Designed miniproteins, single chains, continued (4). Designs and how they scored, part 89

Each design is a single chain, and the fold is of that chain. pLDDT is the mean over its residues in the fold that is shown.

## One batch from the design tools (miniprotein)

Design m15279
Fold by ESMFold2-Fast:
Structure m15279 (fold): chain A 89 residues (1-89)
Amino acid sequence: SALEEARRLLKEVEASTDPRKAIELALELARLALKTVSDDKEDILRAIALILRAIGTRRELELGGDPEKAKAEAVEIAREALALIEAAA
């Protein structure tokens, strides 16, 4: 199920020592949230915002940003994406 996939992705984000991999997994989870959320406009916009945050964090890392900050943002994005999927289940 989408919920089981989301829980596995969050664990992979939290366990990742590579901030690039962590943000890519968080982006995958945010995209899964967008596919899973209810037809409620607010939930759709929240999922889109998480995708944009993940893309922005990836770009900051590519430009030489702080890897620890990128990892922390990836975890936060993944947790918020999981919460949206849990609410839709």
Scores: mean pLDDT 89

Design m15280
Fold by ESMFold2-Fast:
Structure m15280 (fold): chain A 83 residues (1-83)
Amino acid sequence: SEIEEYEKKIKENPNDAEAWLNLGKELFKQKKYEEAFEYYKLALLLNPNYAEAWENLGEVLKALGYYDAAEELFKKAEELKKK
């Protein structure tokens, strides 16, 4: 599965921000929002300028009902995309 592939990449290289992002996206598809949130945070720890990770973190907060916090994260993602 794609989850197993990304888990293998992370085991071999834990600094792979893209693999953490993609693992979070797969968990989000399964509606495992809290787990997706933690993996998006790990992607951002490795790459704070990762616009897609900020956007996806916002989508998690929106799904959990934290609309104002989600809007701030969406603004952060858009600001990063302009650079």
Scores: mean pLDDT 85

Design m15281
Fold by ESMFold2-Fast:
Structure m15281 (fold): chain A 84 residues (1-84)
Amino acid sequence: HMVDEDEVLATLALALLHLAKRSTDPEVQKELIDKAYELAKKIKNPELRKRVAEGLREVGDQSPDPEVREYARKKAEEIEKLAE
């Protein structure tokens, strides 16, 4: 491909996580986390996948909602396990 698909997927996932950090609705935050997670699973490059996992960790640290924090951390752990 003429464009690096992994870089595009990582950029989109990180943008969704940025929107999640700015949202105050826990359901919207979880939806954005899910969309970022689905994009991350398609990334073949382990360094780019790790960057998305780090973004999920940031949502887990910054969200005011404890359920959203735990949800983001679990998704980060799942992405990290793909690196094995």
Scores: mean pLDDT 82

Design m15282
Fold by ESMFold2-Fast:
Structure m15282 (fold): chain A 66 residues (1-66)
Amino acid sequence: PPEVLELLGKASELADEAYAKGNVEGAQRIEELINKAREAYQKGDFDKALELAREAIRVGEEALKK
């Protein structure tokens, strides 16, 4: 589904912002979730891919908040 790819794009942007702000740990965690979501997507597990992509965005949003 195109939704997963759109969410992964957003999560990648959040990871880049976390790196730019010096939150390397947060950025790496977002990237880990993105990689797991992409792997699930490639295997046809779209429900798991969607869940992992949403979690990556949640972690990313928290990484950018104080």
Scores: mean pLDDT 84

Design m15283
Fold by ESMFold2-Fast:
Structure m15283 (fold): chain A 60 residues (1-60)
Amino acid sequence: SMDDFVDQKVEEVRNAPSLEEQKELIAKYLLKASTSTDNNERLALLEAVNRMLEILRQQE
């Protein structure tokens, strides 16, 4: 499901070993969202990126 897809991407960022790698993953998924031709995939990736940014805010 799209929820499973989003959760999987968010967990990749949570499990990243450094802040730099977390930022690289966020940039990767944001780029995928900007180049996606599938509106459902684009929206799911943008939702995942939003949740990833909230994780970074909580880690400050």
Scores: mean pLDDT 84

Design m15284
Fold by ESMFold2-Fast:
Structure m15284 (fold): chain A 71 residues (1-71)
Amino acid sequence: MEKKLEELKKKIKKVGEKVGAEDEKLYDEVMELLKKEGKIEASEEEIRAVMNMVITGNVEDIEKAIKRAKE
């Protein structure tokens, strides 16, 4: 479990760097949302979708954003 969470944290940081949103608080929020949805092994695409939703303030549609990224 710990190893998967560490890899998820690294992916979140890498995505944040690529989208120009280098903020530890944002990374923590994205991680908690992914954990609540059971997406501990989320792809970079899924992480990017969730991070964009958090940045734009549309947190109510995060589950939909994750589903779209998977499809």
Scores: mean pLDDT 71

Design m15285
Fold by ESMFold2-Fast:
Structure m15285 (fold): chain A 78 residues (1-78)
Amino acid sequence: EEIRKKIKELLDVLKNSTDPEERVRAAREIAELAKQETDPEFLKEVLSELQKIAATETDPAVRLAIGRAIQAIQEKLR
């Protein structure tokens, strides 16, 4: 429950923060928390959100951090 709540809060930071450094930290923390989450339905929801955010993200460091989070979740869903 706490992991899911934290991931949702971090997704809000990633979507709404104007600070690229804060968005990089949010994406990195999502990647680490996703490694601890075992619900495949929730992981698929997070993956979909990250893919949507990545499609509109222009900052290279944020895009890289989101890409790493996507990779971590895809590995969990294999």
Scores: mean pLDDT 84

Design m15286
Fold by ESMFold2-Fast:
Structure m15286 (fold): chain A 61 residues (1-61)
Amino acid sequence: KKYVDPITGEVFSSREELLEHRREELHEALARRLGLDPAKHSFEELLEAVRKRTEEVLRRR
C-alpha cells in the first residue's frame, strides 16, 4: 500500500519520504517541549539537549 502519514493524511511515494516527514513532526514537538525554536535548532541538537538535561537531573537527584 501507499506510505501514508496517519497524523496529517499525506501520501508519500517512498518510505524514506514518510520517515523524513515524521522526523520533522517530532522535531517540532520536541522543540516545543524544550521551549526552543525548531527553526534555530536541528533535531540532533534537540536530542543532545534532552540527553544533557536528563543526565544532569539523574546526577543531581
Scores: mean pLDDT 72

Design m15287
Fold by ESMFold2-Fast:
Structure m15287 (fold): chain A 77 residues (1-77)
Amino acid sequence: AEELVRRAEELAQQAAEAAAAGDYAKAAELLEEAARLAEEAARELERAGGDPERVEALRRAAERARALAEKLKELAE
């Protein structure tokens, strides 16, 4: 789970850099991948009997990343 969280954080950072450079399409793609990894981390943590607050935080982070990716896709169009 922690490895997936780290990868999601790295992708989110790369997405921020892409957005700062005006590459909204790439930023959206990176955020979608980050959201996918965060959701996977949440599922692994839940199966392991991990902290419900941490599981919920990861799912909320994934939802926010997907929402931002959708907005960035609209800007790229």
Scores: mean pLDDT 83

Design m15288
Fold by ESMFold2-Fast:
Structure m15288 (fold): chain A 57 residues (1-57)
Amino acid sequence: AARDAALRHAVKASRAILDGNEEEAQKHLDEALRHASPELAAGIRAALDTVKAWAAE
């Protein structure tokens, strides 16, 4: 399902953020958003912004 693909890419983007791999993170974020509904896309963006903030501490 598209929702499952979006969530799998969101998880991969989160891992890439923690690894410091900005290119990989952006690639997986773009793929997650391609598969997400508007509501899910908003949630993914908010969640990844939170992960970035935590990684910057």
Scores: mean pLDDT 82

Design m15289
Fold by ESMFold2-Fast:
Structure m15289 (fold): chain A 92 residues (1-92)
Amino acid sequence: EKLAEKALKLAREALRDAERAVELAENAKTLSQAIAAAILAIGALFLAEKAIELAKKAGNEEALALAEEAKKLAEEALEIARKKIKELDAKE
């Protein structure tokens, strides 16, 4: 598999997972749902970091931009999930 193609694929997967993590975190009504959103966000962050590394090695600017966007969004999802976990834990 070409390095640039792998970087682009991982960046797109990370972005999709990060977007889903934000949606799950924002809509979490239970502690379990908020924790699930946090786990997905952590996974998206891992994929984004790996995509950034591969994109830099491949010199692929598109993959790098997408991976950096995915990382930022995954970090935002984690912050939302963390706040939801604290809020929902206090109510349970």
Scores: mean pLDDT 86

Design m15290
Fold by ESMFold2-Fast:
Structure m15290 (fold): chain A 75 residues (1-75)
Amino acid sequence: SKEDELIEKYAENIVKKLSDDSTVEFAVRELKSLGVDVNIEEFKAMDKEKQQAYLEELKNQIFEKMKEMRKKIAG
C-alpha cells in the first residue's frame, strides 16, 4: 500500500541520517522517540560491513515499530 511505501521511505531516510555526521544527533533523538535505541559510539566503532548490516536491521526495526503504532491508532 502507499502507506507502507511511505513508512519504508521514512525508515530509509532516517537510517541515511545516521550515516551523516551533520544529522546523526537528530536521527538518534528521532529514533529514541519511536522507542528505538541506537548506540552511535558502538556503531562508529564497527567495520563498514558490520555498519551496513546494523543499518539494515535498524531499518527493519523502524518499519515494524511504525506499523505497530499505526495499528494502535487505526484500531
Scores: mean pLDDT 77

Design m15291
Fold by ESMFold2-Fast:
Structure m15291 (fold): chain A 58 residues (1-58)
Amino acid sequence: NELLEEIKKILKELVKLGALSEENAKAILDDIIEAKPSEEGLERALESAKKKLEEVKK
């Protein structure tokens, strides 16, 4: 479940940077878990989170 842990880590970074509230980050994570995504789906979610983080860090 390494992909899900990486997503959690990025969501925590976004919260630290003020781009997300803790409540919003939890809701996003819960939505991902409830969707029961494939490994490919998790990889897409991770890529989206990484892009969001890079945009916020600019």
Scores: mean pLDDT 79

Design m15292
Fold by ESMFold2-Fast:
Structure m15292 (fold): chain A 70 residues (1-70)
Amino acid sequence: MLAEARAAFERGRAALAAGDYRAAAEHFIRAAKLAPGTPLEVEARSGAGRAALLHGGPEEAAKVGKELLA
């Protein structure tokens, strides 16, 4: 449901602001999977990639990108 996707997206933003990049990536992945085909999916995918890059660099970003394609 879109409301659940939005809630997950906001949790991702909160985790990102707190410096918890791992949790931020997980919440953004959740939001993207809950809102396929919507503008929120695009924003959540971008957030997940950025959070993963901040957490573990390019390798972690690549892993998250792969998970978003599953």
Scores: mean pLDDT 81

Design m15293
Fold by ESMFold2-Fast:
Structure m15293 (fold): chain A 66 residues (1-66)
Amino acid sequence: AKAAAIAQERKRAEQEVKDIENEQLSRTVKALATKSKTEADKMLEEGNKAVEQARKRAAERVAALE
């Protein structure tokens, strides 16, 4: 009964992380195209933090369902 809920939560977590990674990458590419290295570096740092937070939150939700 719980297996389906856990699988759904994991799939949602994977999608969230990928969406954040894709958005962060897109922003970084645009910043690099405008020769804004400092801005691109900040976007990379913020993106990495957002991905880690999303993964931690997902792991906690999956653990709560188990």
Scores: mean pLDDT 75

Design m15294
Fold by ESMFold2-Fast:
Structure m15294 (fold): chain A 108 residues (1-108)
Amino acid sequence: MVRLMAAEVYARQGKADEAIRIAEEILKEDPNNADAHIVLGLAYYQKGEYDKAIEYFKKAIEIDPNNARAWLYLGDVYDKKGQKEEAEKYYQKALDINPDNPLAKKRL
């Protein structure tokens, strides 16, 4: 819980390598932790490794298909790659899961 939140903050602050280490440690204890895969996706996104970010966000969705955050971030990566139609599809999926998600609404 606390460790995972700290790792996500580190990824957002550009401390990608620190976030990766913490997330990988969590996954050694719990390989099906969807949020740890989201942290890895965010860290690789910060490093500009968009294809790796996509793979980790897809893994998070495979573990927890109702995680609106994973769908939202997957959309953000596809948008960065210039794949607007794919991005809109994933933003819509995030909104279908959480209709009150203001971030997904702003992206559609």
Scores: mean pLDDT 81

Design m15295
Fold by ESMFold2-Fast:
Structure m15295 (fold): chain A 65 residues (1-65)
Amino acid sequence: SPEIETEAEVSLLVMKGTIAERFGDLEEALKYYEEALKLNKESPYPDEEQIKWLEEKIEELKKKL
C-alpha cells in the first residue's frame, strides 16, 4: 500500500541521514532528514514519534552549521 511504501522510503532517508551525519556530512544529513520529515507528515498515517525525533535532529544539525 502507499502507506507501507512511504514508511520504507522514510526509513531509507533516515538511514542515509544517519550515515551522512556519522561521516560529518551535516548539510547532506540535514537534507535527508528534512525529506524524511516531509514524507512522514504527508503520509495518511504519520508517525508522530518519528516526526518529533526528526524535528529535534534537524534543529540540532542547524545549530552546528
Scores: mean pLDDT 84

Design m15296
Fold by ESMFold2-Fast:
Structure m15296 (fold): chain A 86 residues (1-86)
Amino acid sequence: GKLEEARELIKEAEKALEEEKKYKEAFELALKALWLAADATTDLDVILRAIGYILRAIGLELEGDYKAAAKVAIEGAEEVLAEVEA
């Protein structure tokens, strides 16, 4: 399901960020995880929080900071996923 796919993508993003130093790939994987976690809920407050993380991560990507963008997207995906699974 969407939550299982989001969880797998978070793990792949963390590996790309921390082990492989592939910052753009980590950002893309984490952003996809964040979208999937948001799409798994109908809670508007959780969805709005996810949108906030997405916009912040994209802002950092537009500044060329893929490492910071990936970290923000991973943080957002983990937080949103935890709230949806609670």
Scores: mean pLDDT 86

Design m15297
Fold by ESMFold2-Fast:
Structure m15297 (fold): chain A 82 residues (1-82)
Amino acid sequence: MKAEEYLKKGIEYLKKNDPEKAVEYFEQAIKLDPNNAEAYYLLGVAYYLLGRKDEAIQYFKKAIELDPNNEKAKKLLEELQS
């Protein structure tokens, strides 16, 4: 499976309200493409939904580091650090 296919599967699990399974797929996407800003953003979203704020913050910071134009990640990071 390619990184894009893992991202798509992870998004499917987010839609099914299964963020733990989504984390597994997003982690596989990152293993195949460690510079994919979208994968880090989505992993942050999954951890946020799990109530795991520290992990969510870590992954949103990484997403912004790789893509400084990710306004969604910036906004969520500000909310988590307030």
Scores: mean pLDDT 86

Design m15298
Fold by ESMFold2-Fast:
Structure m15298 (fold): chain A 97 residues (1-97)
Amino acid sequence: MLEERRERLLEEARREGTAHARAVELVLEGRLEEARRLLLEPRLAEARARGMSEEQLELLREAVELEIRAMVALFEGREEEALRLLEEARRLAEEAR
């Protein structure tokens, strides 16, 4: 049922923090642009404050896009694809450091 997939996504997001839980709710409502902005804007602001390069900022943008795609995939029942996307997002975020 949709409720079971929604609850699973919310449990995973809660482990990653309040911003991720809110982003999952936005994705479930089809508000993908707001979810992307919620995850991306704080990360870009922090990265810019730390003097990260434009190349590093691009990696962060790509990582957030993959996280959004993973949330959509999980909601649609594509769990293996979602895990691959989350793993790739994590790799890009590590490269951005």
Scores: mean pLDDT 76

Design m15299
Fold by ESMFold2-Fast:
Structure m15299 (fold): chain A 78 residues (1-78)
Amino acid sequence: DSRLQEATRLLAEGQRAYDEGDYERAARLFSEAARLARGVDDRLAAAALRGLSRAYRELGDEERARELEEEARRLEER
């Protein structure tokens, strides 16, 4: 599935941006990966949401990070 291939690529790029300290770019890439994976691959979507949560925590948005971690946990329970 081309959507899942794209989501996987974006997840990898997001992780690379996070490792480089570009948390704004990481957040954009993880957000797009989660959007593409949602409803198709809940495990991939959860991984992207956890990445997004980490990026928001680094950006100082602890509340948003907590909400995203909870959303990822709920997807894993499905």
Scores: mean pLDDT 87

Design m15300
Fold by ESMFold2-Fast:
Structure m15300 (fold): chain A 64 residues (1-64)
Amino acid sequence: FDERTRRMREAMERSADDPQVGEDMLEELRKEASSINPNTTDAYVMIAVLNALDMYLSDARNSV
Protein backbone atom coordinates (compact mmCIF):
# COMPACT_ATOMS: atom_id res chain seq x y z
CA PHE A 1 0.00 0.00 0.00
CA ASP A 2 2.74 2.48 0.93
CA GLU A 3 4.50 1.84 -2.38
CA ARG A 4 1.30 2.57 -4.30
CA THR A 5 0.67 5.70 -2.26
CA ARG A 6 4.11 6.92 -3.27
CA ARG A 7 3.36 6.14 -6.91
CA MET A 8 0.13 8.13 -6.72
CA ARG A 9 2.13 11.07 -5.40
CA GLU A 10 4.66 10.65 -8.20
CA ALA A 11 1.82 10.62 -10.73
CA MET A 12 0.64 13.98 -9.39
CA GLU A 13 4.18 15.34 -9.54
CA ARG A 14 4.58 14.13 -13.12
CA SER A 15 1.23 15.56 -14.17
CA ALA A 16 2.76 18.97 -13.45
CA ASP A 17 5.24 18.32 -16.28
CA ASP A 18 3.01 16.18 -18.49
CA PRO A 19 -0.66 15.76 -17.51
CA GLN A 20 -1.05 12.87 -19.95
CA VAL A 21 1.65 10.84 -18.18
CA GLY A 22 0.10 11.57 -14.80
CA GLU A 23 -3.35 10.47 -15.92
CA ASP A 24 -1.90 7.31 -17.49
CA MET A 25 -0.13 6.41 -14.25
CA LEU A 26 -3.30 6.95 -12.21
CA GLU A 27 -5.29 4.83 -14.67
CA GLU A 28 -2.80 1.97 -14.26
CA LEU A 29 -2.92 2.23 -10.47
CA ARG A 30 -6.72 2.25 -10.49
CA LYS A 31 -6.86 -0.86 -12.67
CA GLU A 32 -4.40 -2.56 -10.33
CA ALA A 33 -6.51 -1.55 -7.32
CA SER A 34 -9.71 -2.92 -8.89
CA SER A 35 -8.02 -6.31 -9.36
CA ILE A 36 -7.26 -6.53 -5.62
CA ASN A 37 -9.50 -8.73 -3.50
CA PRO A 38 -12.36 -6.48 -2.29
CA ASN A 39 -12.17 -8.13 1.13
CA THR A 40 -9.05 -6.04 1.72
CA THR A 41 -9.66 -2.73 3.50
CA ASP A 42 -6.54 -1.34 1.80
CA ALA A 43 -8.14 -1.98 -1.59
CA TYR A 44 -11.19 0.09 -0.68
CA VAL A 45 -9.09 2.96 0.64
CA MET A 46 -6.77 2.90 -2.36
CA ILE A 47 -9.67 2.85 -4.85
CA ALA A 48 -11.31 5.78 -3.06
CA VAL A 49 -8.08 7.81 -3.13
CA LEU A 50 -7.42 6.98 -6.79
CA ASN A 51 -10.99 7.98 -7.69
CA ALA A 52 -10.54 11.28 -5.86
CA LEU A 53 -7.29 11.95 -7.74
CA ASP A 54 -8.88 10.98 -11.05
CA MET A 55 -11.76 13.39 -10.40
CA TYR A 56 -9.31 16.11 -9.43
CA LEU A 57 -7.29 15.72 -12.63
CA SER A 58 -10.42 15.52 -14.80
CA ASP A 59 -11.91 18.61 -13.14
CA ALA A 60 -8.65 20.54 -13.53
CA ARG A 61 -8.41 19.53 -17.18
CA ASN A 62 -12.02 20.51 -17.95
CA SER A 63 -11.82 23.72 -15.90
CA VAL A 64 -8.66 24.95 -17.58
Scores: mean pLDDT 64

Design m15301
Fold by ESMFold2-Fast:
Structure m15301 (fold): chain A 74 residues (1-74)
Amino acid sequence: SAEEEKFRRVLLRLESSFGVLEIASLFLSKEEVLKRLEEVIKEFDEEAKTLSEEYRKKFEKRRKELEKEILERI
C-alpha cells in the first residue's frame, strides 16, 4: 500500500541518519552528538506526524531504540 511504502521510506531514512550519527559519535564531542541527535529527532518526529497511527507507533518505537543506542555509547 502507499502508506506502507511511505513508512518504509521514512524508516530507511531514519535508520540511515542514525547510522551516520553513530559513526560521527566516534569522532565528535558528547555535546556535539547530543545537539545533532536533537536535530535528527525533531526532523523525524515532524515527518512521523504524517503517518497513520499504526505506522507512527512503529516509527516512534524504532526512533526511541536508536536514540537509546546513541545515548548508551556517549
Scores: mean pLDDT 87

Design m15302
Fold by ESMFold2-Fast:
Structure m15302 (fold): chain A 55 residues (1-55)
Amino acid sequence: SVEEGIRELERGLEQGVEAIRRSLAEGLLTPEQAEELIAWLRREADRERRRLLES
């Protein structure tokens, strides 16, 4: 269902953001790189949400 697809998308986004924040905490990313990656993930999630709603 669309609702289930959106829940899976939101779960994946949360996991992705957490992984980026972990990399930042470990010194593998700068704060600027982490913010850029999180912004990119949110834009991709918005695109996929629109696709799911069109289904």
Scores: mean pLDDT 86

Design m15303
Fold by ESMFold2-Fast:
Structure m15303 (fold): chain A 74 residues (1-74)
Amino acid sequence: SDVEAGERLAASMAKQGNYELAARIAKGLGREDTAEGFRAAAEGDIEKAIEYLKKELEKDPSNIAAKAGLESLT
């Protein structure tokens, strides 16, 4: 599915530290908390990034982009 393929791409970008692109992909998928988390990471606000990504994983534990992002920041 487009969402699954997009989440894999966002996860790959986050693992590479490309949080700006990861945020744009997540926003395109309607993943607002994931997008905000990656945007915060791109801006260097790691505490805020972790907060948003944890919030997303509480709502959807299967979100591989949020999981990969959190792993890259911790």
Scores: mean pLDDT 84

Design m15304
Fold by ESMFold2-Fast:
Structure m15304 (fold): chain A 69 residues (1-69)
Amino acid sequence: SAAERAARAAELAARALAEGASEEAALGGAEAFLTGKPIENNPNKDLLKEIADKLIKIGDEFEEELKAK
């Protein structure tokens, strides 16, 4: 659901911040994840893609931990 996706994006952003990502990078990645909009025309597209990929990886690891426990 949209609410579950929003909650997940917030969790991923918080985890990225805890792991040392900048606030701007974590928020940008969370926004890209939430909206699903193409980031190709964004001046920070490479950074946003990198952070989005990191957030997805962090989220996958978090889901694996939840399923294991």
Scores: mean pLDDT 60

Design m15305
Fold by ESMFold2-Fast:
Structure m15305 (fold): chain A 80 residues (1-80)
Amino acid sequence: MALAEAERLKEEALEYAKKGHELVAKGDYEGAIEYYQKAIELLKEALSLLPEDDPRRKELEQMIEGLKEYIKKIEAAKKE
């Protein structure tokens, strides 16, 4: 069912984000960006399965924005 699938995608995205954080701690910024991008893809897929008025959408959208900000910070640090 779509709601159960959305929750599974969210949990999978959290595991990818966790791996991204572990890679940042190890100094593997390229690997971290790849894992954060995968997490964002999974969260966007989860959003596509939820009704437009579902309160869980706001949480998923905030998670996507947070991961995008982590990517921006890593990219900015690499340019300096």
Scores: mean pLDDT 83

Design m15307
Fold by ESMFold2-Fast:
Structure m15307 (fold): chain A 85 residues (1-85)
Amino acid sequence: GYTYFPSVEEGSRKAYDLGYTVGAKVNLKKDGETRTGTVTLVSEQGISIKLDDGTVLNLKPIGYKGDTLLAVDEDGTEYEISLKP
């Protein structure tokens, strides 16, 4: 199961420690679809990812499992995020 973060600040710190740093390439899974993007911001308020289509997602890390990050957008949509080689 996922380990859930007590705060967005702790989640963002854990994301950084797991390798979700500015410039990192990522896969995002939502509703059986996988999209790719690049981390553009990591702060105490969360993580921002720019998708290949130019869309920017502002995400709040809520949990993790191994090196996979679970995060939500402003609409409460959940994304499973993993680092891309």
Scores: mean pLDDT 86

Design m15308
Fold by ESMFold2-Fast:
Structure m15308 (fold): chain A 55 residues (1-55)
Amino acid sequence: MNEEQKELAEKAVKGGLEIAKKLGVDVALQFIETNVKDEKAKEEAVKRFKEEMEK
């Protein structure tokens, strides 16, 4: 991934984690899928989000 894709993924994970705390995991995943249009950044964001939710 390039730097822009990494920044997009990181921003999506941070936003998703805040949404998950207030509205739940399903809403957070919908947020990531809706707001991240780059396929590689989206895959990375979903992976990192799930890893954070397990810890």
Scores: mean pLDDT 80

Design m15309
Fold by ESMFold2-Fast:
Parts: C-alpha cells; sequence; structure tokens
Structure m15309 (fold): chain A 69 residues (1-69)
C-alpha cells in the first residue's frame, strides 16, 4: 500500500516536471529562431509522455489507498 502510493507520487512529480521541461524547451527553440513545427512537436511529445506518467501515478495512488482501506 505505502510503496504504491510513494511510486504514484513519484510518477506524478516526474510527469509534471517532464511537461514543464517540454514546454520550456519548445519556448526556448522559438526564442532561438527555431522551427514553429519543431517546437510544437517537442511540446506535444513531451506533454503526451507526461500525461501517461501522471495517469499511471494517480492509478497507483488509488490502488494503494484501496489496498490500505
Amino acid sequence: AKEAIERGKKLIAEGEQLKQDAIAQAVAMLEEGGSKGEALQIAVDGTEEADKLIEEGERLIRAGEEAAA
């Protein structure tokens, strides 16, 4: 139970950080005169991966809470 909740929290934090980093990279690329399409691709790919991590983390927390109840 506790291990699942801790893993879930880690995945959510990693996902949130990855999302933030992807957006920051996209913005930096645009500021450096990079391709708008490349910046959009970085943002989309990063946020898609981040959303998967967040969803898995939330699921682990829920499962851990259910096991502890």
Scores: mean pLDDT 81

Design m15310
Fold by ESMFold2-Fast:
Structure m15310 (fold): chain A 75 residues (1-75)
Amino acid sequence: MRLARVRHIGIAEPGDLYVQKGSKFIRNGETLTLQSSGLDPVAAAKEGLEEGDIVIDPVLGTATERQPAVVVELL
């Protein structure tokens, strides 16, 4: 389940990344992670997310990048 779409800041053609269940992201200095079961802290955080919010370390997938990203769309 995808919760928000984000894009890296300062890159000419950034790819779209997603915040979703099982993803890890950092916001306001805190690391937020979705558990495989139980509470969904990212879904809870989505209720406080707005377009233009800054997310650090969006969906990690197989990438090792850690760059600020901006929320472009709430899903």
Scores: mean pLDDT 52

Design m15311
Fold by ESMFold2-Fast:
Structure m15311 (fold): chain A 68 residues (1-68)
Amino acid sequence: TAEADRLAAEGTRLYREGRYEEAARLFERAAELYAAAGDDVSAAALYRMAAWAAERAGRPEEAARLRA
């Protein structure tokens, strides 16, 4: 969806700026929207990106949850 694409792009921008906690939240939201739309490939990729962002933010337990 256009909303999921926008959230993924914004999350990528925040990740580049080192704002990892915020990036993780936007990637997770984008993943949920892709999953709801039946785009499991995009959803899996965004959950992975959210987990990477959570690890970079120093939140390994959150990253583990996002990979589950």
Scores: mean pLDDT 84

Design m15312
Fold by ESMFold2-Fast:
Formats: structure tokens, sequence, C-alpha cells
Structure m15312 (fold): chain A 83 residues (1-83)
């Protein structure tokens, strides 16, 4: 799980958004409780303009870690941008 997550981060930093998503999706398949991977998926789907997926992933990150401040902040900003 962690190896896929780290590779996803490297790809995201390189601007390889679609490849980064694939690695984060593999990370959550191996560890369905990987809150940080759900948060990073939310960020990338928001960047792609897929706001429905972004909302789902931020909500899942918060469900897994109710103290995930970054995910809560991103979720609120995204909800406000859709009004």
Amino acid sequence: AKEYFEKGKELAEEGKVEEAIKYYEEAIKLDPNYAEAYYELGRLYRLLGNFEKALEYYEKAIELDPNYEKAKEELELLKESLK
C-alpha cells in the first residue's frame, strides 16, 4: 500500500495526474483504510474537474479520519465553489 502511495505522490509532483490516480487507487485497494490516499485522490479529481469524485474521496478520507483537517477544509472549499 505505502509503496503505491509514495509512487503516486512522485507522479503527482511530476504533473502525471492520470498515472498518480492509478497508483493511489492501487494503494486503497491494498489498504481500504488509507485516509491520506483518499485525500490525495480527491485533490487530483478536483484538479481534473471531476467534482463528484473529489467530494466522494474527501468524504471518505474524513470518514476514516474525522480529525483530517486538510480534507475537511478542501471539502468545504469545494462545496462553496459549487454554489
Scores: mean pLDDT 83

Design m15313
Fold by ESMFold2-Fast:
Structure m15313 (fold): chain A 59 residues (1-59)
Amino acid sequence: MMPTPEETREAVAAAARLADAAEARGDLETARRLYLGAGRYAEAAGDLETAAEAFERAA
């Protein structure tokens, strides 16, 4: 199945929601890991802009 840029953004948005929930719990390590994973997924899919946004959130 070929991921679309929209599907990649939706996957990153889902990871961001989970990361926000983790931050609300004070689990900053889990939040950072989720953003790093989203960035790597986007990078592997060739969506460098979305990957950059996710990595920036992880910082």
Scores: mean pLDDT 74

Design m15314
Fold by ESMFold2-Fast:
Structure m15314 (fold): chain A 63 residues (1-63)
Amino acid sequence: TDAVRAQALRRAVDAYELRQNGGSLDDVVDVAMRAPGIGRDDAERIANAPSLEEAVRLADEAV
């Protein structure tokens, strides 16, 4: 469980950073979906998060 959660939080950070660097929404969603337990709907919410803290919160809530 801790390993799954850690992976999801790491992927949320990666997705948020990609978005800040001008990555496309589709690419950001794909990065978030690499996390175990994160489906497309959760990945889309993470990709649209207004802050890093919100992206991490959404990933933590999804797992």
Scores: mean pLDDT 81

Design m15315
Fold by ESMFold2-Fast:
Structure m15315 (fold): chain A 87 residues (1-87)
Amino acid sequence: MEEILKTIEEARAALEADDLEAFKEAVSKLVELVREKLSKEEFEKVLPYILEISDALLTSDPADPEAKARVLEALEKIEETIKEISK
């Protein structure tokens, strides 16, 4: 679980730095780790937030501050869910 949390921080840092390539790499790593480390039930708890990040990347202008805020909120929700699972 620590590696998942670290990857969320990497994604957040990349997004704040406007490093889209680093952000995409961190999100891809996050999806792979979640698939490997979580059960199907646990994965389904984070899936809506992963889909929201993907939707924002595909449908929103990368320069849109609202899209960036939505992605940051989704990352926070994934982090909260992972912390709950790790109890």
Scores: mean pLDDT 79

Design m15316
Fold by ESMFold2-Fast:
Structure m15316 (fold): chain A 60 residues (1-60)
Amino acid sequence: SVSAEQASAAGRAASAAAEAGDGEKATQYMVDHGLPPRRVPRTVDEAEAEVVEAAARLGV
């Protein structure tokens, strides 16, 4: 399972990639870390919110 800290870090990395215009890489980061890919993140805040919410639902 992914820890909340790891999930948050993955979300930040995915969001940074999306902000750089690399949405495919952002989606791949989410998948590689076992996170539910609801959509390509647009901002760091959006990606962190989605990752934190997903981690909370998974109990991590």
Scores: mean pLDDT 61

